# Ledger of designs, part 69: designed miniproteins, single chains, continued (2)

Each design is a single chain, and the fold is of that chain. pLDDT is the mean over its residues in the fold that is shown.

## One batch from the design tools (miniprotein)

Design m6387
Fold by ESMFold2-Fast:
Structure m6387 (fold): chain A 74 residues (1-74)
Amino acid sequence: ALADTPVRQQERARALEEIPALLEEARREFGDDPVVAKLVRELEEKYAKGQVEDIDVGVLKLAMAVERTTLGKS
């Protein structure tokens, strides 16, 4: 979440909890976008391996926000 605690470990744990919903949202809104699809695939692979970092979640969220802005804002 955007307003989580500044403690890095807590932030990472919360980011991991968001991943299934984030992947679902990305696929629903931007499933046909090759850039977002690539990021979704990379995040899904890392999630399956237990190697996701908070930055990985942030990158996908940022890419989705940029695409929403390009499509006339959400």
Scores: mean pLDDT 70

Design m6388
Fold by ESMFold2-Fast:
Structure m6388 (fold): chain A 76 residues (1-76)
Amino acid sequence: SAAQQAKELREKAAGADAAARSAQDETKRFKEKMIASGSQKDIELAKLAEQHGQQLVAGLTQKREEYLKKAEEIEK
């Protein structure tokens, strides 16, 4: 049914949101570890990890929005 398809899309959106939060948390932990080392190389790795983490979160946020939009379109 349309209601079931919309529900499944909203559940996928929730999954993408949870994955984005996990990615932010993992990036934060890695960044803190690298900065704590105090080496220039590790500080640069922290910057790269932050950039990659931001890109991953942006992609997951976009997927969440796409799933929610599809759910709304089905429930029209």
Scores: mean pLDDT 86

Design m6389
Fold by ESMFold2-Fast:
Structure m6389 (fold): chain A 85 residues (1-85)
Amino acid sequence: SVRELLEEAERLLEEMRRQGADPLAVDAVGQQIDRARYLVDNKLKPSGSDINEVLMNRQVARQRGDDLTVEAYDLLLEVYEQLRS
């Protein structure tokens, strides 16, 4: 479910903090989780800009080899796919 995906993304964010990840990456993931949670709680579909923001941030993380950040963004993209269906 979208709630389980959000809980898993929040667990990955906690793991990023525990491992001393880049504070800017932590803040960026946190902001995207908060946006996704807002959409889920209000039963709203993501906009193209919501999806593009996650895709762009994911690409930057992938180029840096930041596997935890990539995994968190993959979960958020799955949330967005389920909200669009």
Scores: mean pLDDT 89

Design m6390
Fold by ESMFold2-Fast:
Structure m6390 (fold): chain A 81 residues (1-81)
Amino acid sequence: SVIDEINAIGKEYRPKLEELYSKLSEEQQKKAEEIINETDKKIVGILFDYYRGKLSAEEAIKKVREEHEKTLEEVEKLLKE
């Protein structure tokens, strides 16, 4: 199912996100949590668009991968500050 594939994508990106998060200061971790929460909201929005017929399964999966990649990039930028 699309939900199973989205969950699998989350699991695929989780180890890299956890590695980056562990290198952050407490203040940077708070910013990372805000980024992650925003990503979760966007993924929920993608799922709703899929259920409403606005996105195909392939489009929804692609957008979820793009959001996880963007999250990694934004969290990695915190390390450079």
Scores: mean pLDDT 87

Design m6391
Fold by ESMFold2-Fast:
Structure m6391 (fold): chain A 62 residues (1-62)
Amino acid sequence: MSKEERIKAAKDAVVQALSGAPPSELARKALELAGLSFEEAREMMAKDPNAAGRKIAEGVGA
């Protein structure tokens, strides 16, 4: 699995969890690696989804 593919999967998992789906292990780990709580990620996605996506990509892709 490529780094880009892993980052995309992690972002998709986080978006699903923030949309009311039960959080997957991938979503929880992606937020942990980005240094974000679910509340912080939800707020950031509401204000600036591009900034939230970049922060998740940096954490997961590091």
Scores: mean pLDDT 76

Design m6392
Fold by ESMFold2-Fast:
Structure m6392 (fold): chain A 108 residues (1-108)
Amino acid sequence: MYHILVRARGTGAAIKAFVREASKITKDHALAAEAAALGPDTTTVEVAIRTDGSKEEAEEIAEKLKEAAEKAGVEVEVEIFEEPVETSPALQAALDHSWAATEADKAA
């Protein structure tokens, strides 16, 4: 299992566009987002993604997220972890909830 942490900074409109695109990129994976700082000109958000895929798949997701950020005009820092990610309790709970929903959708 792999986790991808993204710290994204940009205008509110750019962040909204980026998060929307990130949700499309990660539609078959768990995703949670938390606002770290809200300002009139600049917004910072932390996005956590969980995948049961390979390391190569996690790296592909990270590259697609970087491309989406460039197109939206957002600055990003991306880190990949093989197992437990240290993040806020709220972000972790949201990610766990998203993961449970994703696994339920796979059980046909």
Scores: mean pLDDT 74

Design m6393
Fold by ESMFold2-Fast:
Structure m6393 (fold): chain A 108 residues (1-108)
Amino acid sequence: SARETFRREVARIVREAIDELSKLVKEGKLTPEKFREIARRAADRLMEVAEKYGLTPEEALRVLEGFAQALIGAVEDLVPEDKVPEYTKIINEVLEEARRRLAERAAA
């Protein structure tokens, strides 16, 4: 069904972002800049999928909020404790950028 395909596409995007984060952490290559790129790319892909499936801006925002929570959980699990606040701030900034873009689309 369309709902099951949508859920699978969302889950894939989230999993791919977390896998890329995990790989960078394991390789000692994680930087705030690379993490922001991963988070922005995933948020952009999620917004495209939401638009493809005809989600409202409010529904798309709920998908992005779910993604942000999953990514915060991954950061708390994978990133050294002293760096968690820095990476959590990046997630919140990316979510606010996406929220603003959805609000602009809703007004158009």
Scores: mean pLDDT 88

Design m6394
Fold by ESMFold2-Fast:
Structure m6394 (fold): chain A 68 residues (1-68)
Amino acid sequence: HMTPAQLVAEQVELARAYLEGRISLEELRARLDRLVAEYSRVASPEAVAAFRESVDGLLAALERTRAE
């Protein structure tokens, strides 16, 4: 099962893969949604909300960078 440290590491690797052009923004979103779902199985609602906000913030930042 994924630990919080592994979830953060996967989020970082997914962002890197996207920035390197290895995955699309749609694939990044899909994979990040799966990480949120996995985290919700073991974490408190507050921790899940914080992780979701982190994911949403990352996606918004990447979308703004791409739109420029």
Scores: mean pLDDT 76

Design m6395
Fold by ESMFold2-Fast:
Structure m6395 (fold): chain A 71 residues (1-71)
Amino acid sequence: SLSDEERVQRALENVETLSELFRQLLRLPESQLPLLKEVLTELIKEYGIEFLDKPLAEQARLLRERLAERL
């Protein structure tokens, strides 16, 4: 099993792939991908494992809220 720290590190290493998956889930244009990547990276760094342990719908909600503040 991966440790919490290893799960967070793996998410950060794969943030480009995760950002594209969330972009598709949220139905955002490709032009918003760089901003989505920044916001996702910030949420993972700020909340760590607590963000990753949230249900996917809750992760998507937090991403939508933070993106809306910057758009």
Scores: mean pLDDT 85

Design m6396
Fold by ESMFold2-Fast:
Structure m6396 (fold): chain A 75 residues (1-75)
Amino acid sequence: SPFEEAGRAVRAAAESTDEQMLKAARKAGELFGVEPGETRDEAAAAIANGVQRALDESPEKMREAGRAVEEAAKE
């Protein structure tokens, strides 16, 4: 479900290093139109806001977009 994809993306980011979280935030910026920030806390907020926007605006696309953010957070 889109909510499960969103949950996995946020969890992957939370469990990642600062560098991985910043990469995930940049990916969320590209996919969801949010500013990724420059710190871990800003990146975490950007990911959460981007994921929430995707769920609200295009839940049908969230599944694919959420997986892309999750993958970026794990690299």
Scores: mean pLDDT 72

Design m6397
Fold by ESMFold2-Fast:
Structure m6397 (fold): chain A 64 residues (1-64)
Amino acid sequence: EEEELRAKAERMLRGSYDGAGHPAREIPEAQVRAVAAGIRAMKDGKTPEQVGLEARRALAEAEA
């Protein structure tokens, strides 16, 4: 479910931003898409290298 993966990605990024001292900073949509793609690849049983490639591809596509 795409929506649940995006929600999970947003929560992970929110926690990361909060921990870095940016609790009110907006999370870029491109980063949400990249993290969601990585989570999906991990759930599909892809290798760590493939997970990284899928995340980078999603980031590039969202920024294009």
Scores: mean pLDDT 74

Design m6398
Fold by ESMFold2-Fast:
Structure m6398 (fold): chain A 94 residues (1-94)
Amino acid sequence: KKIEAADISLDEATLERARALGPDEEGSLALELALVLAQAHRSEEAREQIRKEVEEYLGPEVAERMERLYEEALKRPPLSEATLEALRARLRAA
């Protein structure tokens, strides 16, 4: 399974784990994943599409927090594929 707008493939176990973690705190792995997805596309149109897909896959609370932190995410350097793979591994292990 992949998030279409970000062109990022996530297995079902990783998505279920991310949803289970929820948006309880700003440092949650689900929120980190949502911010990584937001950084993959910086255009306004892509941002709206990513928000909708995050809401579908990670839940509306994560999508809302990602939207609020989107400007902050744009100021961070893009995450490498190695960092994204490490995040996926943490989500599967957590």
Scores: mean pLDDT 59

Design m6399
Fold by ESMFold2-Fast:
Structure m6399 (fold): chain A 87 residues (1-87)
Amino acid sequence: DKIKEALEKITELVKEFLEELGDKTFTVPEELIRALENLKGQAEKFKHEELVEAIDELLERLSSGPYDEEVTEKLYKLLEEISKLLE
């Protein structure tokens, strides 16, 4: 299941990124951006509208900056939506 694999990968990458956001300096992982783009494509194909919206908002913020508390909130929201799909 391609969507399950994408959800599991994103969950790991988001958790790792959230741990780094506690520092004053961080770099957005290119792997996280690519994984989010891949997950969005799968979510659109399977009509997971709330997941698509969460990914779109996060990708837009990650590409434009600044990387702040709003990005952190969007990452936690994405994890919540993923958790619902994985049970």
Scores: mean pLDDT 70

Design m6400
Fold by ESMFold2-Fast:
Structure m6400 (fold): chain A 80 residues (1-80)
Amino acid sequence: AMSPGARALAGVARREADLLIEKAKKYSDEGNVEEAKKYFEEAIRSLDRAAELAPEARDVFEQIRDEVKKAGEKYIEKAK
């Protein structure tokens, strides 16, 4: 079982990633490709850091990371 700290960190990372994705999507809808890229990059960095801090939850962070990457590719393409 994950430690309470690892579980809490996983929850925080998921919520933070969701908020960053929403911000990036907003900038994508406005045609601001550079700001959209910036927020997707921040989401990926946050998830990579969380995986380093809670290795026992790495699979969860990698799944979220894949979701963020796919969203980034889709919304950055749409913003062009």
Scores: mean pLDDT 75

Design m6401
Fold by ESMFold2-Fast:
Structure m6401 (fold): chain A 60 residues (1-60)
Amino acid sequence: SLDEEIEKLKQEAVDLYRKIRELQRRMEAGDESVRPELERLQAEYDEILKKIKELMEKRK
């Protein structure tokens, strides 16, 4: 169902957010090697949030 899809995306967003925060701390500590992964995960996080909004709008 649509609600199940939204719930799964929300769980994926939580997991991505935790990973993003971890990589952000490493970047601030001077670990530039994580930059490409951080940028990729931030883009994926934004994409998931957009999908959640789109699916929620389809219910209206």
Scores: mean pLDDT 84

Design m6402
Fold by ESMFold2-Fast:
Structure m6402 (fold): chain A 84 residues (1-84)
Amino acid sequence: ADELIEEAEKAIKEKDFVKASELINQLRQLPLTPEQQARLDKLIEEMKKIGEERMKNAPLSALLIFSHVPESKELADKILKEKL
C-alpha cells in the first residue's frame, strides 16, 4: 500500500492524473492503516483541488469525462450544475 501511495503522489507531481486516479481507486479497495488512510485522504483532497481548477476552464466534453471518474464525479456534477 505504501508503494502505491508514493506512486500516486509521483503521478500527481508528473500531472498524470489518469494514473493517479487509477492508483487511488486501487488504494480504496485495500485494507489500510489509519496512517495510510490519512495519506490517501490527502491525495483525494489534492486531486479534488486540481480537478476544480481544471474544471473551471474545461469544456463540457471534459466535464462529462470527469463525471465518469468516481473521484471527480461529485465535483464535476456540482460544477455542471453551477454553470447551468
Scores: mean pLDDT 70

Design m6403
Fold by ESMFold2-Fast:
Structure m6403 (fold): chain A 56 residues (1-56)
Amino acid sequence: PEPRTVTIELLDADGRPLARVELTSRDPVWSLSQDADGTWRLRAEGAEVRVTPVPP
């Protein structure tokens, strides 16, 4: 089967784009969590992850 790409857009509280995350995998398994310091962590197994920040 062909690999699949899932696109996730991160927006701030005002709806402005912060970053684009692209996950490419044949069998995607992902999880998203937030640390106590406010840092978001995205985990993907068997996938290539690419993050593109939106310039200010």
Scores: mean pLDDT 69

Design m6404
Fold by ESMFold2-Fast:
Structure m6404 (fold): chain A 81 residues (1-81)
Amino acid sequence: MLSDSEFAGFVALFEREMAEVEEEIRAETDPARRAQLLARAKAGADNFAAYVREHAPHRAAEAEALIARLLARLEGTAKAV
């Protein structure tokens, strides 16, 4: 099971990965490619959620809230371009 420090580290890595995808979406001019990048981000979020459920199930609700917030931000970025 992940410690609080280890969980915080994984959250930071996930936030960084989502920020990198957001930058790619913002630079992309093709709506179809933006949709593919968003789909990739959602797949990554599913993997993160699965990892948290396996290694830190007591943190699943926190991870779900983080995922929802970051995906909403990415969807907003994809629609604004």
Scores: mean pLDDT 83

Design m6405
Fold by ESMFold2-Fast:
Structure m6405 (fold): chain A 98 residues (1-98)
Amino acid sequence: HMAVGEVVLRADSDLKAVERAANVAKQIAESLGYRAEVEIEKEPDGSYRVTLTVEHESDDLEEVRAVAERLAQGMINLLKRYGVEAELESLSARRVER
């Protein structure tokens, strides 16, 4: 059974800063043995919605959730250092059948 963590952030209009933060989070997740995917969508108001999905073969949803929370916090903190305001919109962890 796969465990999946999903993080959704909203960030101000700086695509390069958003891409850098997302890539750092993806690299950290992959270094921990997770499969990671990032999607960045431009919203009509000019902000960006960033979705980070992390997958691991794990029975411990609390561990997957904790990893997702740490990655979300890392992205928000890195974006703030670039002068970009970001907010966590949602965070979830769930089991997926294959």
Scores: mean pLDDT 84

Design m6406
Fold by ESMFold2-Fast:
Structure m6406 (fold): chain A 63 residues (1-63)
Amino acid sequence: NKKKLDELGEKLLQGMQKGEKEAARVMSPKEFDEYVDLVGKVGTSTYADLAQKDRDRLLAIQA
């Protein structure tokens, strides 16, 4: 799970560096849900909070 978590986190980070609209294209809502689930399983509340905030931001951009 850590490898997949690292891959999804890197994908999100790269998308965000290119701008908000590009971040929305780079990571689908399904992929972001997987990222949040994996963070939750690792038990790191700080990362879970950040992931949820980024998910809300992604959905707002896509709307």
Scores: mean pLDDT 55

Design m6407
Fold by ESMFold2-Fast:
Structure m6407 (fold): chain A 70 residues (1-70)
Amino acid sequence: MGSKEEIEKAAKEAEEAISSLPEVESATVKVDPETGEVRVSVTLKPGAEMSAETAQTIREQYQKVRETAE
């Protein structure tokens, strides 16, 4: 399991990466410090559809944060 600092950094980097996607209005990545549970919340722009590229990026960022938290 990564340190709390490493987990917080990974979560922030993931939020920035996901929020930078053209279809995404906002993204929040949270990690429970007791369980290591990773929660990703993504709000798409009005009328936007989840593209395969956007979905892949979200999945990759989720896995990166999860691996840091394990």
Scores: mean pLDDT 78

Design m6408
Fold by ESMFold2-Fast:
Structure m6408 (fold): chain A 73 residues (1-73)
Amino acid sequence: SEVDVLIEEINRLIDEMNQALQANRMDEARRIAEELVELRKKLLSSGDTSKEVAKTLFQIGVTLSEVYFAEKR
């Protein structure tokens, strides 16, 4: 489904974000964060209320928070 493809793409970006943060690649982390914000909007607009969507939205929120705090160090 479209939602399944979107979740797969989001999970890939979260993995890339974790690698960027671990390597202290802040410019890359910022670009991935902007992409995650756009994908989060698409996921929210889907109207899907499944556990998988809820989990993915939570993981995006955590990941974006980590970027925010890393930026302010």
Scores: mean pLDDT 85

Design m6409
Fold by ESMFold2-Fast:
Structure m6409 (fold): chain A 78 residues (1-78)
Amino acid sequence: SEEEALEVAREFYEAVKSDPSVSVSEQVAAGLYVAALDTEIRLGRPDEARGILLDMAERAKELGYTDLAERLREAAKA
């Protein structure tokens, strides 16, 4: 659901924001992904929202957040 997609995206942002090993630029990027996802959901653009979730999942994987990456990929399966 859209609510579940936003919830997991926000969990990713909080994980990144709370991780002192993650750069400030990466923390900002995570916040921008959440804002972009919320915008595309509000505009009724499921394909664009899915693209953002998949981009976030790849970013989470690169940062070592494997469980969050899997949850973001599952949220993209609308």
Scores: mean pLDDT 85

Design m6410
Fold by ESMFold2-Fast:
Structure m6410 (fold): chain A 85 residues (1-85)
Amino acid sequence: GGAATLVNTTAAAAGGSDPGAIAEALAIAKKNGAKAVGITKEGLKSISPTGLSEAKEELKKDGISLVSGDDLDTAIAAASKEAKK
C-alpha cells in the first residue's frame, strides 16, 4: 500500500500505486485547504485516464493542483513547490 502525507500547510502527497492511498491524499488535501497534491508516477498509472481527468477537474475547482514525481520524495518536493506559487 501507499501513504498519504501532508507535506506542509499548503500541500499533500501520496505514495505507491494504491488507489486507496491516492483517494485518501485527495480527501486530506480538500479538507485541509492544500494548494497542491503530489502523486507518484506509479500512483498515476493506477488511475484510469477518465478518473484522472475527473479528479484533476474536481481538485482544480477547489484551487488544488495535481503534480507527479518519479518517487514519493520527488512528488512531495513538486507539490511543495507548486503550492508556493
Scores: mean pLDDT 66

Design m6411
Fold by ESMFold2-Fast:
Structure m6411 (fold): chain A 58 residues (1-58)
Amino acid sequence: GDELKEAAIIAAEVCVEAGVSETSCLANVENSAKKNGYSDSQIDEILNATKEALKKLK
């Protein structure tokens, strides 16, 4: 949903500001989503949104 996409954008911005690589950023986002009990489809949505946000911020 919109909340997941918004959280993904914020995560991408934090990763860029911290100088974290795309691979590390995606791994951190996936790990956090799994720990919070998100479904595989929700994790995929978050990861895709984070990837797209990272491309726009570069």
Scores: mean pLDDT 79

Design m6412
Fold by ESMFold2-Fast:
Structure m6412 (fold): chain A 91 residues (1-91)
Amino acid sequence: DKEKFEEYKERARKLLKELFGEDAEKAFERIEIDPESTAGLFEDAAEAAKSDEKLYYAFLGLAYLGKGLADPENALKYAKLGLEYAEKALK
């Protein structure tokens, strides 16, 4: 299950990096250092960016990946949601 979590996280990272380059890389570094507080920040960022569909979905993707790292019991559920939102951001 940790392997599937890592798969979903890495797939989401690649999609977000295609849209935002180095900014996506830095966001992922921040999530890995402090997933809980970073998830909250990206949830707030998504709410602020509601009028920009790509940013809204990208920030939700990052928020859910952070939640997955912070909550091992729900990690796969959150990582899958993070990937789904990253896919929506790319469209």
Scores: mean pLDDT 83

Design m6413
Fold by ESMFold2-Fast:
Structure m6413 (fold): chain A 76 residues (1-76)
Amino acid sequence: SREEVIKRAREAIRLAEDGLEAAKRATTATEYTGAKLRAMGSLWEVSLLSKKMELPKELIERARRIAEELGLNIEL
């Protein structure tokens, strides 16, 4: 259902936001890379969900901000 897809997208964005915050707190290159890769995986899930149906603009904008801050090129 649309509601379940939106819920999954919202959860994926929260995980991506957690990854972004972890990347900002990283004290080593390894910690930064790990956090960035986790955020990328979550943003990739948002990208896949956005191709199945139109997600709320608020969720797309949140995902785009995370991608921009991490220098990721994710299709949204």
Scores: mean pLDDT 88

Design m6414
Fold by ESMFold2-Fast:
Structure m6414 (fold): chain A 63 residues (1-63)
Amino acid sequence: MAERLSRIYHAVLAVHRGELSYAEAARLAGVSPRTIRRYARLIEERGEDALFDELVREYLAAA
């Protein structure tokens, strides 16, 4: 299952909503703070649907 994608998605949404810092979200999702910041910016610019589509495509392409 895409547990990692679910963790990243949830962590980025929490940052976007002001519930977590970049560092806390990065630790929770198992990625760098830079990665969280990049995805949080994507939500601000293109919405939550764009983040989900990007994460799914990156996951499938990397496998």
Scores: mean pLDDT 76

Design m6415
Fold by ESMFold2-Fast:
Structure m6415 (fold): chain A 87 residues (1-87)
Amino acid sequence: MSPQEKELLELIKKFKELLEKLVEEGRISQEAYDKLIEVFENSYKNKESAEELLKKVREVVEETITDEHVAIVVLTAAQELAKLIEK
């Protein structure tokens, strides 16, 4: 459990860095950043399923991100996190 949790937290940190860059470039809003980070943090804290994580990420993306390329990047990062949750 501990190595998987550390890897998940490391991916969340990398995801934060990615989202911070997207905010700086004006490609996503600060609200999108805050909501996505909350989803990822809550996912590991509450031991949510991979399916639930991906569902919540898709909902935030659909509500806050209009750029299809940015949406793909965010969903890809969520898929990597989901992979760790399943294992």
Scores: mean pLDDT 75

Design m6416
Fold by ESMFold2-Fast:
Structure m6416 (fold): chain A 77 residues (1-77)
Amino acid sequence: TLEEKVQQAEREKSGAEALLLVTKAKGDEEVERAERISPELGRKKREQTEKKIEAARKQLQKAQEEYDKLKEELERS
């Protein structure tokens, strides 16, 4: 049913939000560790972390769009 699809999309959105939080936390730790070795390595690791965060944000955006679309359809039914 449409309600089941909305519920599934909500779970996927929540999972993507959790992934983003974990990616940020792990990234912060990796950057801090790299900075302790050298500022150059810290900058490089920060750039890599930014790319991973961007990928996680993109995944969350897709999950949010799907949730919003299904929610809109449910409101019209």
Scores: mean pLDDT 84

Design m6417
Fold by ESMFold2-Fast:
Structure m6417 (fold): chain A 80 residues (1-80)
Amino acid sequence: KGLEEAKKRVKEELKLFPKGTFTVSIETEEGKILVAAKVTTEEKVEIEVYGRRKITEESKELDEKFKKAVEEAIEEVKKE
């Protein structure tokens, strides 16, 4: 859940900031950041995943899926 929304957010941010740095996140119902990625696109694409409060099997899986979804969204925008 939230991965499709995160991909759409990345694509939207890249349209506004095609060369720059921005953050995309998945948040809890209370607005706490569950996982976030910092994306830098000026010279190369750099993705850093962080922000969870505890390491669990679910959080590790979410981190991996989130990073993959962000990378895929960036590649899709670069093709457009």
Scores: mean pLDDT 66

Design m6418
Fold by ESMFold2-Fast:
Structure m6418 (fold): chain A 73 residues (1-73)
Amino acid sequence: AIEKIEEAIKEVEKNKNASSEELAKLLREMARQYRDDPIAATALDDAARLAEEGASAEEIAKMLRKGLESLKK
């Protein structure tokens, strides 16, 4: 879970100038690839939903980092 979410944060930050629609598509595809890891897949689906609602790459990365802090406890 942790490594997959860290990779997702990296991809979001790499694509910080992408549209909300492109970010949502990226996050949905990553969630689909990680479906065997329900924690990572759920976090990425939640992030994709925020992107669909117009959240910026910075906001999405922040929310994913907050999720990582919870998992590292």
Scores: mean pLDDT 78

Design m6419
Fold by ESMFold2-Fast:
Structure m6419 (fold): chain A 69 residues (1-69)
Amino acid sequence: MATVEDAVAEARRALAAARDEEEGQLALLGVLMRYKGRIDLDALAEELRRIAPEALRGRVDALMASLQP
């Protein structure tokens, strides 16, 4: 069973490995795409905003908008 905690842990590892904002954005998109339909994406987005660097917080909202109707 997929959980928000699993997705957040994956995002934390990917963000720590990201060399720049583009890699960070791709890491966040990858996590959102992998967990779409399996967990509450709104709850995941809230947690991603808490852990993401300031520069990437607005990108979380843009990525969520691209995934939701």
Scores: mean pLDDT 77

Design m6420
Fold by ESMFold2-Fast:
Structure m6420 (fold): chain A 96 residues (1-96)
Amino acid sequence: MSYLERSVEEVLEYIEGQIEAIEEELKNDPENLEVKKEALIRLEALKLVLEDLKKKNDTERIDELIQRIDELIEKLSKDVKDLESAKKKAEEAIKE
């Protein structure tokens, strides 16, 4: 394995580990809107790094990680919207 190939694999392993850490945080606190919003920001940042890396590297694993992030962003965006709607209704119910 070349040094450059090894460096790319190490970066991809790190990113995969970050995705797994985010998934675990979401499992531990599934109704926490702040945790979900922070996870979205982190996932979007990781996606930008992967997209930049893809410009110089043609690796199927990069595409797989981008797809995994996109699926998580889609799910979390829906969850955030649903939770914000639920909190707004709850706040209106306890108003007065």
Scores: mean pLDDT 78

Design m6421
Fold by ESMFold2-Fast:
Structure m6421 (fold): chain A 73 residues (1-73)
Amino acid sequence: SGVSVSTSGPKAYGETVTVTFTNTSTSAEDAVGTAEVRDTDGRLAAVVTATVPTGGTITLDVRVTAEGSAAAA
């Protein structure tokens, strides 16, 4: 791991969840983080993955859909 993840919380269908990944690794290397995005009913809407540079932060916007969605960076 070595990546901290935060989200803007669960959102209703058609709304956007903001996912923030921060590389907290003590190594001088990029790290991969994975986050689950859920709707307001607790249903899994998306799984997102990002490669985060050492000491860096990546922010992704993910739209919630009834069928689920996936995003990567």
Scores: mean pLDDT 74

Design m6422
Fold by ESMFold2-Fast:
Structure m6422 (fold): chain A 86 residues (1-86)
Amino acid sequence: MVLLNLKFEVTLSGNGETLKLSFEAENTPAEEIEKALEEPMKEAQEKGLTEILSASLKLEIVEVEGYTEEEIKEIQEQAKEYEKKL
């Protein structure tokens, strides 16, 4: 299990509307973070909110139970992939 600290904020614009998405998690499993972001991102896409006015992301790996240094590197690569998609 991987526990993450995440602070995410993005302001999206489109179709004459603006939407601010903010999410903060402490000691939260990566799977729960992924699920929490799925619905807001889908709603933004459906509303045509495709312009990014501002974005900030801070992600820290807190705990990795039963994982080796090699497995931790893989998790860090996944975190970088999420940063690239923003």
Scores: mean pLDDT 70

